# Ledger of designs, part 16: designed miniproteins, single chains, continued (2)

Each design is a single chain, and the fold is of that chain. pLDDT is the mean over its residues in the fold that is shown.

## One batch from the design tools (miniprotein)

Design m4519
Fold by ESMFold2-Fast:
Structure m4519 (fold): chain A 71 residues (1-71)
Amino acid sequence: SREEYRRRVAELQQKVLEEFKKIDEEIATLKAQLPPDSPEYQAKIRELYKKKDELVEQFNEELARLHEEYR
């Protein structure tokens, strides 16, 4: 049903937002602890943004799966 599809999409959106908040907290901690021009900071910040990109990819894959399921 349309209602079930929208509910499942909203649940996925909520899950991604919660994971993003956790990563944003890690980014904030990193910014407080390390100088922004250090190689260590750059490496760690890149890894955290990579995790965000992976979450977006997983979200898009699940959305595509839901779209096919409710086609």
Scores: mean pLDDT 84

Design m4520
Fold by ESMFold2-Fast:
Structure m4520 (fold): chain A 69 residues (1-69)
Amino acid sequence: DVKIEIKVEIKGDEVTVTITAEGKNAKEYADLATKLAVQTLEKNGYEVTSVKTEVKGNKTVSTITARKK
């Protein structure tokens, strides 16, 4: 079983998406969710400026920063 949490913060023209996956295959699910988030942001007129992924045991956190064009 895997737990996935997605947080979206919007501050002016900047968007930060934080994807936290914990449990079995956490990195695989975090990678998939990150890919979908990037595609969604770009489709909606945002430029993705950074993607950072950190793995700690069975927990994976991906942080995506994007800016409105």
Scores: mean pLDDT 85

Design m4521
Fold by ESMFold2-Fast:
Structure m4521 (fold): chain A 71 residues (1-71)
Amino acid sequence: SAKEEAVKARLRAELQGMIDKADTSDPVVAQLVEKAKVVLEDPAASNDDLRKVMDDLAVQDLKKAVYKVTG
């Protein structure tokens, strides 16, 4: 439906923003970015698939923030 398509478009835009801000000098983050790009390029990818890679990237971003503060 149009509503489901709108949700998917929003999730794709959010994921692209996360990829654009990701520190790909970290090999773990680089691997997750490549996985996220595969999901973005797949027109059959579900909203759950998009959310899963977004969650994985968000966890790595949070870990890096904590590591920088604690040393």
Scores: mean pLDDT 78

Design m4522
Fold by ESMFold2-Fast:
Structure m4522 (fold): chain A 61 residues (1-61)
Amino acid sequence: SAREEERRRLLEEGRRASEEFVRQYQQLKATLSPEQYRQETQRLIAEAVELGREIAERLAA
């Protein structure tokens, strides 16, 4: 159904965001000082949480 297709698209968006999160996390570990790494990791986690919440709301609609 169209709803199932939309859910699959939203889940795919979430999967891509998770892959990008892991990529950025690994890049931060390689390039930043410990203090900068902590701050940027917190920002990245906050962005991931917000995106997950947005996707969950759209899936529940």
Scores: mean pLDDT 77

Design m4523
Fold by ESMFold2-Fast:
Structure m4523 (fold): chain A 93 residues (1-93)
Amino acid sequence: VDLEALRAAADELVPLVRPAIEEAVERVEKIMKEKVEAGEISEQEAVSLVVAFQVRAVALLVEAAARVAQGASVEEAVAAVKRELEAEVKEIE
């Protein structure tokens, strides 16, 4: 029962948040590339940070889907994911 509600929430949220997640990941990859080229971090550190960001983005999507499954609005959940992604990208800069 709960899994069906979670799946329905995820199906609705994924197309709405996927472009924002993809854009945020591309921004992080660009920032990491610039830091490697400037000698501020190693290539291994850059890869680890990009992977960590991708894992966090997926966790934010799962949290948003769980909130919608529990009765939160899709609009509020999407806005929360976008705000958190922007905040985390800004902290990485």
Scores: mean pLDDT 84

Design m4524
Fold by ESMFold2-Fast:
Structure m4524 (fold): chain A 97 residues (1-97)
Amino acid sequence: SAEEAKRFVEETVREELEKLGIKTPSEEEYNAWLALIAKYAEPKIEELGKEMAEKSDAPREVVEEAMREVIEEGARKAVNASEEEKKEALKLYKEAS
């Protein structure tokens, strides 16, 4: 379901950020990091999120593993982003919300 897919993404994002030493205690901090990760992973994260929400021919565990890999790469890129990129991603996220 779409709710299960969103929960999986949130849990995986928080886990991968924590592995990189980033704490997201507030929803505001989480949303800022999510915006950066989405910027780097957007085409694949949206595609896989749709596949998780819809019943796919691929086993659920295969789709979940692919999503983890996409989020892991996105998080790695996000922690290395410049302050300008961080500000721009947060601005775009606020404009879309």
Scores: mean pLDDT 73

Design m4525
Fold by ESMFold2-Fast:
Order: sequence, then C-alpha cells, then structure tokens
Structure m4525 (fold): chain A 85 residues (1-85)
Amino acid sequence: SLEDQIKKAIEAAEETYAESLAELEKKYGDAVKDPEVQEALEKYKKYLLEAAKAHAEGDMEAAREYLEKAQEALKEAVELAEKLT
C-alpha cells in the first residue's frame, strides 16, 4: 500500500539521519550537543523525512525541494559545529 511505501521511506530517511549524526559526533564531538547545532539538525531531520514521504508519494518536485532544504540545514549544522571546535 502507499502507507507501507511511506513508512519504508521514512525508516530509510531516519537511518540516513542517524548515520549523519554519528559522523558529525565522531568529527566534532561535544560541539554537536550545542543548542544551535541541535536546532539545525532537527531541521535536517524534518526536511529529510518530508523529502522521503514526498518521493514515496511520487511528488518528485516536493521531494527535491525538501532535499535541498535538508542539505542547507545539514550545511548549517556542520558550519556551526566547525566554529565551536
């Protein structure tokens, strides 16, 4: 069903987020726990999940826009963490 496809896509996106978080924690340590970095990571997760859902529903335009926003949020998190180290 479409619901099952969306659930599977969300699970894959959650795994992608977990991998990104682990990589950032390995590279920047405690800087990842900074409130501003955490806020940027929350935006990254939100947009990543929305992109996955849109893709599963066949809305490739929305998926692309959400993925672009996710990439912007991840870049912000990285830049903030870098400044703290």
Scores: mean pLDDT 88

Design m4526
Fold by ESMFold2-Fast:
Structure m4526 (fold): chain A 68 residues (1-68)
Amino acid sequence: MKVTVTFADGSTVEVEMPETMTAEEAGKAVEAKTGISAEAVASALRAAGLGETVTAEQAAAALSASPV
């Protein structure tokens, strides 16, 4: 599933993700497209209160809402 992530600089990136995934898998998908560390992305998703399994829509929303 393709999802759009909006970053603090206003740029947008389309990332292809499974409909459900772990925070670590979401981190690796974002890292491949953006160069942001997979560990940093996974940490941000965990800090947002998302469980071990997240949807692509939940991951994109949490990353887009991040004040980073």
Scores: mean pLDDT 70

Design m4527
Fold by ESMFold2-Fast:
Structure m4527 (fold): chain A 120 residues (1-120)
Amino acid sequence: SPEELIAEIEELAKKLRELFQKTVEKNPDLAREILREIADILTLYADQVKDPELQARLRELSERLKALVDDPNATPEQILAAFDEAVETLVEFARAHPEDKEMLEDLLNFLKYLIEKVEK
């Protein structure tokens, strides 16, 4: 059900957030790579959104994350804050689109992929 998918997305998002804090400390290159992958998925979801304001918000966030990842002066605290904002935005997007089961399943699989990547 959409409600069960959204609940699982929320649980995985929380777990990923906890793991990412340690990733930023131990493997900053991997942290930047993950943030770039999140930026790419935000752009993909922007293309699927019918609301122009939400589409613009997702695109702006994606470009800001890409700029931060490419900034050699970006601090671990800035990377972590940007990650928290991006993950929260993806969860809000999931809650706003309960009818799109395919998108919810894709987002769930993406979060599982990121968790596996940081647990290595």
Scores: mean pLDDT 86

Design m4528
Fold by ESMFold2-Fast:
Structure m4528 (fold): chain A 84 residues (1-84)
Amino acid sequence: MKKEEEERKRRLEELREELERLEEELRKKHPEMTDEQLEVIRYTALKLRIIGLEIEAELAEEKGDEERAEEARREKEILEEILE
């Protein structure tokens, strides 16, 4: 079904734009930072967000918030795609 694929693509693009903004902000605050250091920070931040989303989905399920649990799982899948 096309709607889910279009929503996923839109969210993927939004997250890529968000990452670009965060990298710009980090460069602004820490202009001495090397590209390699930025890549390590980017990778670590993405991995931590993925773990956070797994925890968030579990907590949402415990509270009966099925919509939030599904949102967290979908965002996790998109972030895993960005990480790869």
Scores: mean pLDDT 78

Design m4529
Fold by ESMFold2-Fast:
Structure m4529 (fold): chain A 91 residues (1-91)
Amino acid sequence: GMKSAQEVEQQVEEFEKRILSRVEVPSVVARAASLSALSMVDAGVVSEEQAIEMAAEAALEAAKRFPDDLGRAALLASSLTTLRSLQYGKS
């Protein structure tokens, strides 16, 4: 079934919380990774747990690479989460 905007927001918030429980990163970076992770889970590419693990690692790497540029860190976290999920899901 189609998810409502409220259901999507609630799931993104839960994924963000789970990522932040694993890694110390800015919230905007964790949220960007969460959006990509949720998209990959919804597409059936990876399980929820696999998506959270990949998103947490991606968020941490992105924050370390761009500590003073939250926008670039967020974009990198999202891109790495998507790429790694696609590589894993097709293995």
Scores: mean pLDDT 84

Design m4530
Fold by ESMFold2-Fast:
Structure m4530 (fold): chain A 89 residues (1-89)
Amino acid sequence: DGLTEALKFLKRGEIYKALTDELIRAGMDRETAVEAAQKIAFWSEFLSPEELKEKTYSHLTEEYRMSPETAERLAAIAQKLREQAELYL
């Protein structure tokens, strides 16, 4: 229903905003950070927190050649955001 879709949209939006800020802080340009955050936020709609962490790490290291240390930190943030969204919904 409309309420379920609105909650999914809000949850995805919060993950997107937080990840965009963290990716920019990690040294990505705004346009690239927005694109990456949009993909990760989309994946959060159907992946478990653990699956999202693994997919985020692989995507950041393979597509953007991000350092393993930075990618692991960002993947852990994506996992935590996904877990927090489950707690509040």
Scores: mean pLDDT 82

Design m4531
Fold by ESMFold2-Fast:
Structure m4531 (fold): chain A 112 residues (1-112)
Amino acid sequence: SEEELAEKIIELARKYLTTPVEEADPLTAFIVEALDRAAIAFLESLLPTKKEQVILDYFTELFRRLAVAVARGDEAEVAELVARIKELVKKFLSEEQAERVIATLEELLAER
């Protein structure tokens, strides 16, 4: 459900923004690069069960990259990644769930 997906996204944000990771898994990095080129169309082409798993993999790598960018003090990359996360959340979740995830992200970033 959208509520379960939103909660998992929030858990990933808390995990990575609390404990930054420097290196990306090659497969997840490849998936995020695909996201930059055609991910919305790609995700819409997947079966529902696989689509949810791939969405979580995308958010996992986005939060890992965000954690690294925050640790480096790279304000431009932080802004770009936050914008991308917000767009994806608005695309795949209801307005209410998207606002909840975005509020949690802004809170976690403000605590750093």
Scores: mean pLDDT 78

Design m4532
Fold by ESMFold2-Fast:
Structure m4532 (fold): chain A 69 residues (1-69)
Amino acid sequence: LPEAVPLPELVGLSREEAVALLRERFPSAREVPQADPGLLRFALDDGSEVLLVLDGEDRVRAAWLFPAP
């Protein structure tokens, strides 16, 4: 993942826990609606994005920060 910064602190958390921790780290994070229910995407005011990949149990299996260009 060339420009992706992993967010290991979110991995293994439930959707609710991960969103709470994400909001603590990035208060400006705004959820961007996704067609795929296994994906949560957040836009930051810096132009950066956070992507969370959820498993079938609503737990984060992977999380990345994509810095603004």
Scores: mean pLDDT 79

Design m4533
Fold by ESMFold2-Fast:
Structure m4533 (fold): chain A 65 residues (1-65)
Amino acid sequence: LEEEGEKLERLAEKYYKQGNYELAIEYYRLSAKYFKELGNFDKAKRLEEERKEAYRELARQREAE
């Protein structure tokens, strides 16, 4: 059911807000996969865009002193 995908999305958002972009990327990936398996391609696409944003933040974090 959608509830499991939503739990993964909430974990991704939690880690993103905490600055743990590595875990945010992983949970966005798992959530997107789950919604794609359910046939909710619009939701999966949005989660992949959030994952790309997390990658950008991770790159900035790695470059920061």
Scores: mean pLDDT 82

Design m4534
Fold by ESMFold2-Fast:
Structure m4534 (fold): chain A 66 residues (1-66)
Amino acid sequence: SAKVEEARKRVEEAAKRAAATIPDVAEAQGYVREVTREVGEELGLSEEEIEEILKAGVDFINAVYA
């Protein structure tokens, strides 16, 4: 859906900013979790949609810091 795509885009942008500005992996993951929660609530996403978007964001952070 358009809402899921918008949420993925916002979380991806947040994950990229976190990776560029936050040196601690756990802090970067925490930031992505918080942004995903806020965006999910704002756009009215289901728990399953929020979980999938969060997983993608955290996986991105882990890949950058690997």
Scores: mean pLDDT 84

Design m4535
Fold by ESMFold2-Fast:
Structure m4535 (fold): chain A 66 residues (1-66)
Amino acid sequence: GKKAEVTLPDGTVKKATVFNLEELKPALIRFEDGTLIGGIVLKVEGDTAWVRPFDDPKKLWEVKLL
């Protein structure tokens, strides 16, 4: 997995490890606390991706690769 910072809809930034980060493909995000969240990648631009979590399709997370 790749190291990343995830910006949540409330503006909170969390460190994570990301597995797969390709547009219109599923990604897995593992936070430092061990929480594992899956989502669909909507867009990738440079080192930044926007992911819609499967457990809350109304939210959008910004994932920045480190």
Scores: mean pLDDT 83

Design m4536
Fold by ESMFold2-Fast:
Structure m4536 (fold): chain A 65 residues (1-65)
Amino acid sequence: SMAELQARLDEGVAAATAALRAGQNPRPLLEAMRAEWEREVGPELAARLLEEIDRRTAGEAIRLS
């Protein structure tokens, strides 16, 4: 459902932002989350979730660089 996709997106953005602010690479965590999402929503939607997380956290990553 859209609510489930939004919840996954919010979870991923929060996790990636927290990792970046802690000076940690968010990629291993996001890859683990993607593997789980692929089982739940399929590879296309999982890939789109990661793209949107990367888009929303790009400014945070640049700011902290």
Scores: mean pLDDT 79

Design m4537
Fold by ESMFold2-Fast:
Structure m4537 (fold): chain A 69 residues (1-69)
Amino acid sequence: MEYSTEEIERAVVRLYLEGLISAEQATKLGRLIRSKGKETFSEEEIRELAREAGLSEEQIDALLALLRE
């Protein structure tokens, strides 16, 4: 399954507002996603970028759970 940049950005904002990730993590992940110049991302690509942004495995699982809505 693939997700658009907008879908990922909405999920990241929601995690931040729920207190599950920091502002620094949210900003870094958004920057990494935009740097790729891609329209869509697979779950595996999202996991890799989220790890680069400093998200824990628990935070990554929460992000993917929101995307699977």
Scores: mean pLDDT 84

Design m4538
Fold by ESMFold2-Fast:
Structure m4538 (fold): chain A 70 residues (1-70)
Amino acid sequence: MRVVLEIAGDGSVRVLAGELPPELEALLAEMEARGWDGTRVGTALILTPGVRLLDVRREGDTTTLTLEVE
C-alpha cells in the first residue's frame, strides 16, 4: 500500500495520505517517545523491512516521504 508522511525537523510525523500498518504506527510512536529528530525518523522508516521509498520531497523545514509498504 502507498503512504505519504510529512516529517518535521523535530521528528513529528503527519499522515497526509494512506493508512499506516499497525507495526509502523507503533514504530513511529516509539520514535516520538524517544525524541528522535526528523532525519533519524526518516532514515529508520526507509530501512524498515517491507518499506520501499518511492519519493522524497523537501519543503522548507519538512520532508515528505512517499512509501510503498508490503
Scores: mean pLDDT 81

Design m4539
Fold by ESMFold2-Fast:
Structure m4539 (fold): chain A 76 residues (1-76)
Amino acid sequence: MKDEANKARAEVMDLMREFQLNLDKLSDSERKDILKKLTELWQRYRDAVLAGDYEKALAAANEMKELIKKALEKAK
């Protein structure tokens, strides 16, 4: 679980870089909504890691990955 959570975090960081490059292709309201959700999910991930709950951390990271992938698909 810990290694899977760390791998998912790395994948989120890669997707975030791609998301930043495509921010101008999203509306202001879409960008703000997505960033708010990502901030909430990142906080959930961090709190889970601090608690040693790597299953919860992995779930949060996977939810972030899905959110970013959906946003990138819409930005194409």
Scores: mean pLDDT 80

Design m4540
Fold by ESMFold2-Fast:
Formats: C-alpha cells, sequence, structure tokens
Structure m4540 (fold): chain A 70 residues (1-70)
C-alpha cells in the first residue's frame, strides 16, 4: 500500500540521516529513489496514487537535503 511504502521510506531516511559522509548520503538518497521506483512498479497502486507517493518522497528527500545545507 502507499502507507507501507511511505513508512519504509521514512525508516530508510532515518538511516540515511545517521550517515556522516555527504557522498555516502547522496549515494544512499539516489539508491532510495531507485528502490521507490521499483516498489511502485511492483505495486497495484493506481497511476494517481503512484504520482502522489513520488511527490511525497521527493518532498521528504528535499527536506533532508535542505537540513544538511543549513
Amino acid sequence: SAEEILAWVDERLEEIRKLTDPQQQQKALATLAYEVDVLLDNSDLSPEQKRAVLLEVARRIGELRREQAA
């Protein structure tokens, strides 16, 4: 479900926040984006639900990147 994917993303983002190397963190964020695409492709969610999940994941990744720039 969308809720399960977002919960998994939140857990992965918390692990990424623990990384101290900016290069490893950026690599992990890129890997996360790829893994989300794979999860969505294998899900039975509607195209609109998939779009909503992608937008929410992009927002959360953007927040983490902004926190690191501060």
Scores: mean pLDDT 80

Design m4541
Fold by ESMFold2-Fast:
Structure m4541 (fold): chain A 86 residues (1-86)
Amino acid sequence: MKERIEKAIEELKRLKETAPPELQSVYDEIIKLLKEGKLDEAIRLSVEHGVYRAAAAILRAATGDPDSGIYQLAKELEEKEEDVLP
């Protein structure tokens, strides 16, 4: 778990770099929640602010299994955020 969460934090830091300035503080709060082990709160905050890629990264870190339904749900959340761009 801890090693996978550290990888999720690294992914969120990369996502923050490409995020609009308004969302960078949201990514900081999500990363803080992950460091505190509050995965459910981090996921809720991500979904609430529409940063679905962050929620997806956290879900992938939590399961570790690419064939799981949770991993598939994470991919669907990523697609939702991408659909806002076009």
Scores: mean pLDDT 71

Design m4542
Fold by ESMFold2-Fast:
Structure m4542 (fold): chain A 76 residues (1-76)
Amino acid sequence: SAAEAAIARLEAMLDRLRALAEATGSEVFALRARALGTILDRIRRNRDTLSADDIVATAEALAAQVAALEAEAARE
């Protein structure tokens, strides 16, 4: 489903942010990874009450933020 695909994208983004935090030693990236982990946990917990559209929109918004963080790291 679209919601399951969006959750998989969020999991992949969390893994990338965790890897980025480890590679850079940056507390900023570590905090962003923690925040994304909290959002993902909330989505999983409330999976039956959240609309697929809301989950997809959340994944799209966070994908833009993660892309910006990855671009920032790549410039350093």
Scores: mean pLDDT 83

Design m4543
Fold by ESMFold2-Fast:
Structure m4543 (fold): chain A 112 residues (1-112)
Amino acid sequence: KKEEEFKKMVEDVRTAVSLPSVDLREIGDIIDQGIKEKKPEEAAKKLAAYDKEVKDRRARGEAIIKELGLEEEYREVMRELYRLSGVDDEKAEAIFEEFLKKVEEKIREKLE
């Protein structure tokens, strides 16, 4: 029971820490597939569902970060990720994973 809750919380937080450019790549893939298959209506439905799910996950992740008292650290992490994106992807990934690890540890403590 706790493992499923933990996994869902971590995924919601992972979405909140992910840059909008990641969402744009997934959106691009859905559009490209729709063009390739000549199914624009199916692509439009997938885009609407994806946009809603991503927004809902991001909002839940931000709420979790707030509940854990990590709002200020989250703000600084997002600033650094934006600064490093496309400049130093390795350092950006390290900052992302370190923050996510800290969030995972705090969620684990709260669920126990």
Scores: mean pLDDT 76

Design m4544
Fold by ESMFold2-Fast:
Structure m4544 (fold): chain A 98 residues (1-98)
Amino acid sequence: EEEKKKKEALEYLKENLETLEAELAQVIAENPSLTAEDRALMELVVEAAKRAVETEEVEKEFREVELALLEALLAKARAAGDAEAAARVEALLAELKA
């Protein structure tokens, strides 16, 4: 079951990689208010998809995206003074690194 889902995800990425790249470029062009951090996260998603197609290791390549997303969420929680949310994100980061 897991192997089937991995194969389906990889085939989807292979078929849609060019579309994902075009969509990202359009979003960046249409949204000049995007921060450098937001653009970097979007580019990281596309880069992970490219590497996943090349290596056929979808989970491994998207791990960087998961880590970057959690780090961004942690920064937002800390900026908002939400200690409870920050602690929750820190626990998720520790779990992913284990």
Scores: mean pLDDT 74

Design m4545
Fold by ESMFold2-Fast:
Structure m4545 (fold): chain A 74 residues (1-74)
Amino acid sequence: SEMDKMLEEAYKVAKETFEKLKPLLEAGKVSLREVEEEAARRAAEHLIKEYGLPEKRAEWIAAVAVSRLLEEEK
C-alpha cells in the first residue's frame, strides 16, 4: 500500500540519519534524543516534499518509523 511505502521510505531516511550521526553519538557530542529528533524531522520533511503530506500526518509516520528503528537498535 502507499502507507507501507511511505513508512519504508521514512524508515530509510531515519536510518540514514542515525548512521550519519552515529560517530557524534559514540563521541558523546550529541544525545540519543537529539539523534531521534533529527531523524524524525528529516523523515517528515522527506514525506512532505515527495508526497505533499500534511505536516501532522508526515510527523506521525516519521514518529512510527523512528520508534521501529529505536526498537531494533536496543
Scores: mean pLDDT 85

Design m4546
Fold by ESMFold2-Fast:
Structure m4546 (fold): chain A 84 residues (1-84)
Amino acid sequence: MSQDVLELQRRIEQLRAQLLALKQQVLTNPDVDKAAALAQAEELRRQALEVIRLGELGGVPWLVRAGEELLRLAEEVKRLVEER
C-alpha cells in the first residue's frame, strides 16, 4: 500500500516534470514542432485525467487535486503552443 502511494507520487512528479520541460521548450525554442508539442501535451493531459479518475475511484482527495493541477498545466502548454 505505501509502495503504491510512492509509485503514484513518482508518476505525478514525472508528469509535472514532462509538462514543465515541454512548456520551457515551447517558450524558449523558436523551432519547436507545434504538432509534436500539441500531441505530447494532449497525451500528458490524458494521463492527468487518469490520475483524477484514480483519485475519484479511491476516494483520495489529494490525488484528484494533483491530477487537476496537472490538467491545468497541460491546458496552459496547449494554449502556449497555439499562441505561437
Scores: mean pLDDT 83

Design m4547
Fold by ESMFold2-Fast:
Structure m4547 (fold): chain A 70 residues (1-70)
Amino acid sequence: SEQLERAVEAVRAMLEEMGLPEYADEAIQKVRELFEQGKPLGEAVYEALLEVARKHDPEFAERIREASAP
């Protein structure tokens, strides 16, 4: 899917901006797994980024969660 490949590029760029480029492959793999399980692509990207951030930058993870709260 072209949308999936574009999301993969966006995730890699976001992790570079976060200072966590070494975890891009981990996040990308999580996006692919969640998308294959039927999760909407936007939710898959959000959950993958949040999981990586929680492991390596918990303060940033909280800011991501707050920004995405309804």
Scores: mean pLDDT 77

Design m4548
Fold by ESMFold2-Fast:
Structure m4548 (fold): chain A 77 residues (1-77)
Amino acid sequence: AGKKVEFIPGSNPEKVYKGVALTDIKPGEVTEVDLEVGKAKFFISEKVPEDPNAWYVALLNSVGDLKKGEGGILRII
């Protein structure tokens, strides 16, 4: 909790959303992130990316211009 993060949507990887993780980021669990566009809930995939500070995630709610079902990368910065 309290870690600075970036969300990078798979549909638009040039658009990076900055935020703060409100809960701990754990594979197989849901985390809450306060993004600059609003509060997001992500499911954290158990599949590990090559970056050890990153997770594959799925967005569980619509927030700002992001839609429920959006996949992407959540990374600690």
Scores: mean pLDDT 81

Design m4549
Fold by ESMFold2-Fast:
Structure m4549 (fold): chain A 76 residues (1-76)
Amino acid sequence: SAADVEAVAAAIQRAHDEALARGIRSEELVAEVVSRATPAARARARLLADMSDELALAVGAVIERHPDVEVLLHPA
């Protein structure tokens, strides 16, 4: 839905802003997410197969830190 897309966009923007504030480049952020991602988080990111791998990984990172976003992307 449009609300889900908006929530994902906001989550990605927040992750980008956090990376900039910490001096972390996007490549380093992706590497950090991959190293810390649980199998469940990676599986959720794979549900975004129609998106780029970079975007799916960024969403995975945000979901792990912000459970409210996870509910919107993968409701029970």
Scores: mean pLDDT 49

Design m4550
Fold by ESMFold2-Fast:
Structure m4550 (fold): chain A 76 residues (1-76)
Amino acid sequence: MEAEKFVEEQLPEAEEYLKRTFDEPEYEEALELVRRSARLGLLQYRLHEEGKELSAEEKAELAEVRAALRAYAARL
């Protein structure tokens, strides 16, 4: 699974940068949002490979997580 390999390779790097940049509570929150975004992105990619797409509920969740990440970044 190509997207899964990408997430596995990239996520540790992102975790290292977040830990260096933020206090523990702040980087944990940002990291959880990144993990949720990565999981939904991976699901969307896998479904696309099968000629499918995310459900309306899953699309809404992905949009919500991305909005939360943008809001988090805007607070900095």
Scores: mean pLDDT 69

Design m4551
Fold by ESMFold2-Fast:
Structure m4551 (fold): chain A 73 residues (1-73)
Amino acid sequence: DAEIAALRAEVDALAAAVEAATSEEELLAAARALEEATRRLVALALEAGREDLVREVLARALAAARAGAARVA
């Protein structure tokens, strides 16, 4: 499960970057990277039969996106 663990760490780091964004440019760059990492992690989680992880990851990404957008607005 090394690939899932690595992608989880990547999603967490990118979510933190989205939450820390202070400009629209920073937010868009971090959000695009988060979206890509989230898509890869969701695909692997679905293949592994881990619906729990899919739900957790999507909730984390959505929370980060909302926090980042609110901060930059």
Scores: mean pLDDT 83

Design m4552
Fold by ESMFold2-Fast:
Structure m4552 (fold): chain A 75 residues (1-75)
Amino acid sequence: ALSPEEQAKLREYTARMQELAGKLLEEMRKKGASEEEIQEKLEQFQELYEKMVAAIEAGDYEAAEEYLKKMEELA
């Protein structure tokens, strides 16, 4: 089970990830991106999110921040 500190970090980073994903989807749709292009970006976001969660569980908050930055770069 995650510690209270790990759970707090997970909630914070999950909220930030959801904001970035929403922004990416909105911008891609406004630019007329295909559903296939949107799906590819969502898959990249999910992969980075899973790596971020694993880093938090390992106590590696530096790696978690790097994965969040990569998600920000995709948005």
Scores: mean pLDDT 78

Design m4553
Fold by ESMFold2-Fast:
Structure m4553 (fold): chain A 75 residues (1-75)
Amino acid sequence: MYFKATVVAEVDVDGKLYKITAEASAKTEEEAIKLATEAARSVAKTLGGEVLSEKVESVEEVEKIEDPRVTVEEL
């Protein structure tokens, strides 16, 4: 059994707000949160933005490790 964490970060890039949603799965809740958080921060850094907020939105139990996913949405 595995865990999937969803982390949401709001990023300011030159006065435009972006929402980053990162999902990652691991054998433990702690590792899933860590991987999702690192993915969100990596994307924020690539955008050259300032992270205004970061939160763990959810952690759920999954049957298998799922491919990590990151989505970026302009607010």
Scores: mean pLDDT 84

Design m4554
Fold by ESMFold2-Fast:
Structure m4554 (fold): chain A 68 residues (1-68)
Amino acid sequence: HMEELLKKAEEAIEKGDVEAFRRYMDELFALTRKYDGVVNPGWEGVEAGVYEIKAAVLAVTHGLARVP
């Protein structure tokens, strides 16, 4: 599901649909927090962390997030 959301976000931004891109990114970040390694130890938590990083990079690249 996280992989599918990331692909949909990438597809949306390629089509210039910034609203859809933001929506998919919000859903992806919410999902990765739910499956975070802090609350879900093991492989699922690690996988969630990987998708969270990929999502953060995509969001920063397109100006949707601030890096402090």
Scores: mean pLDDT 65

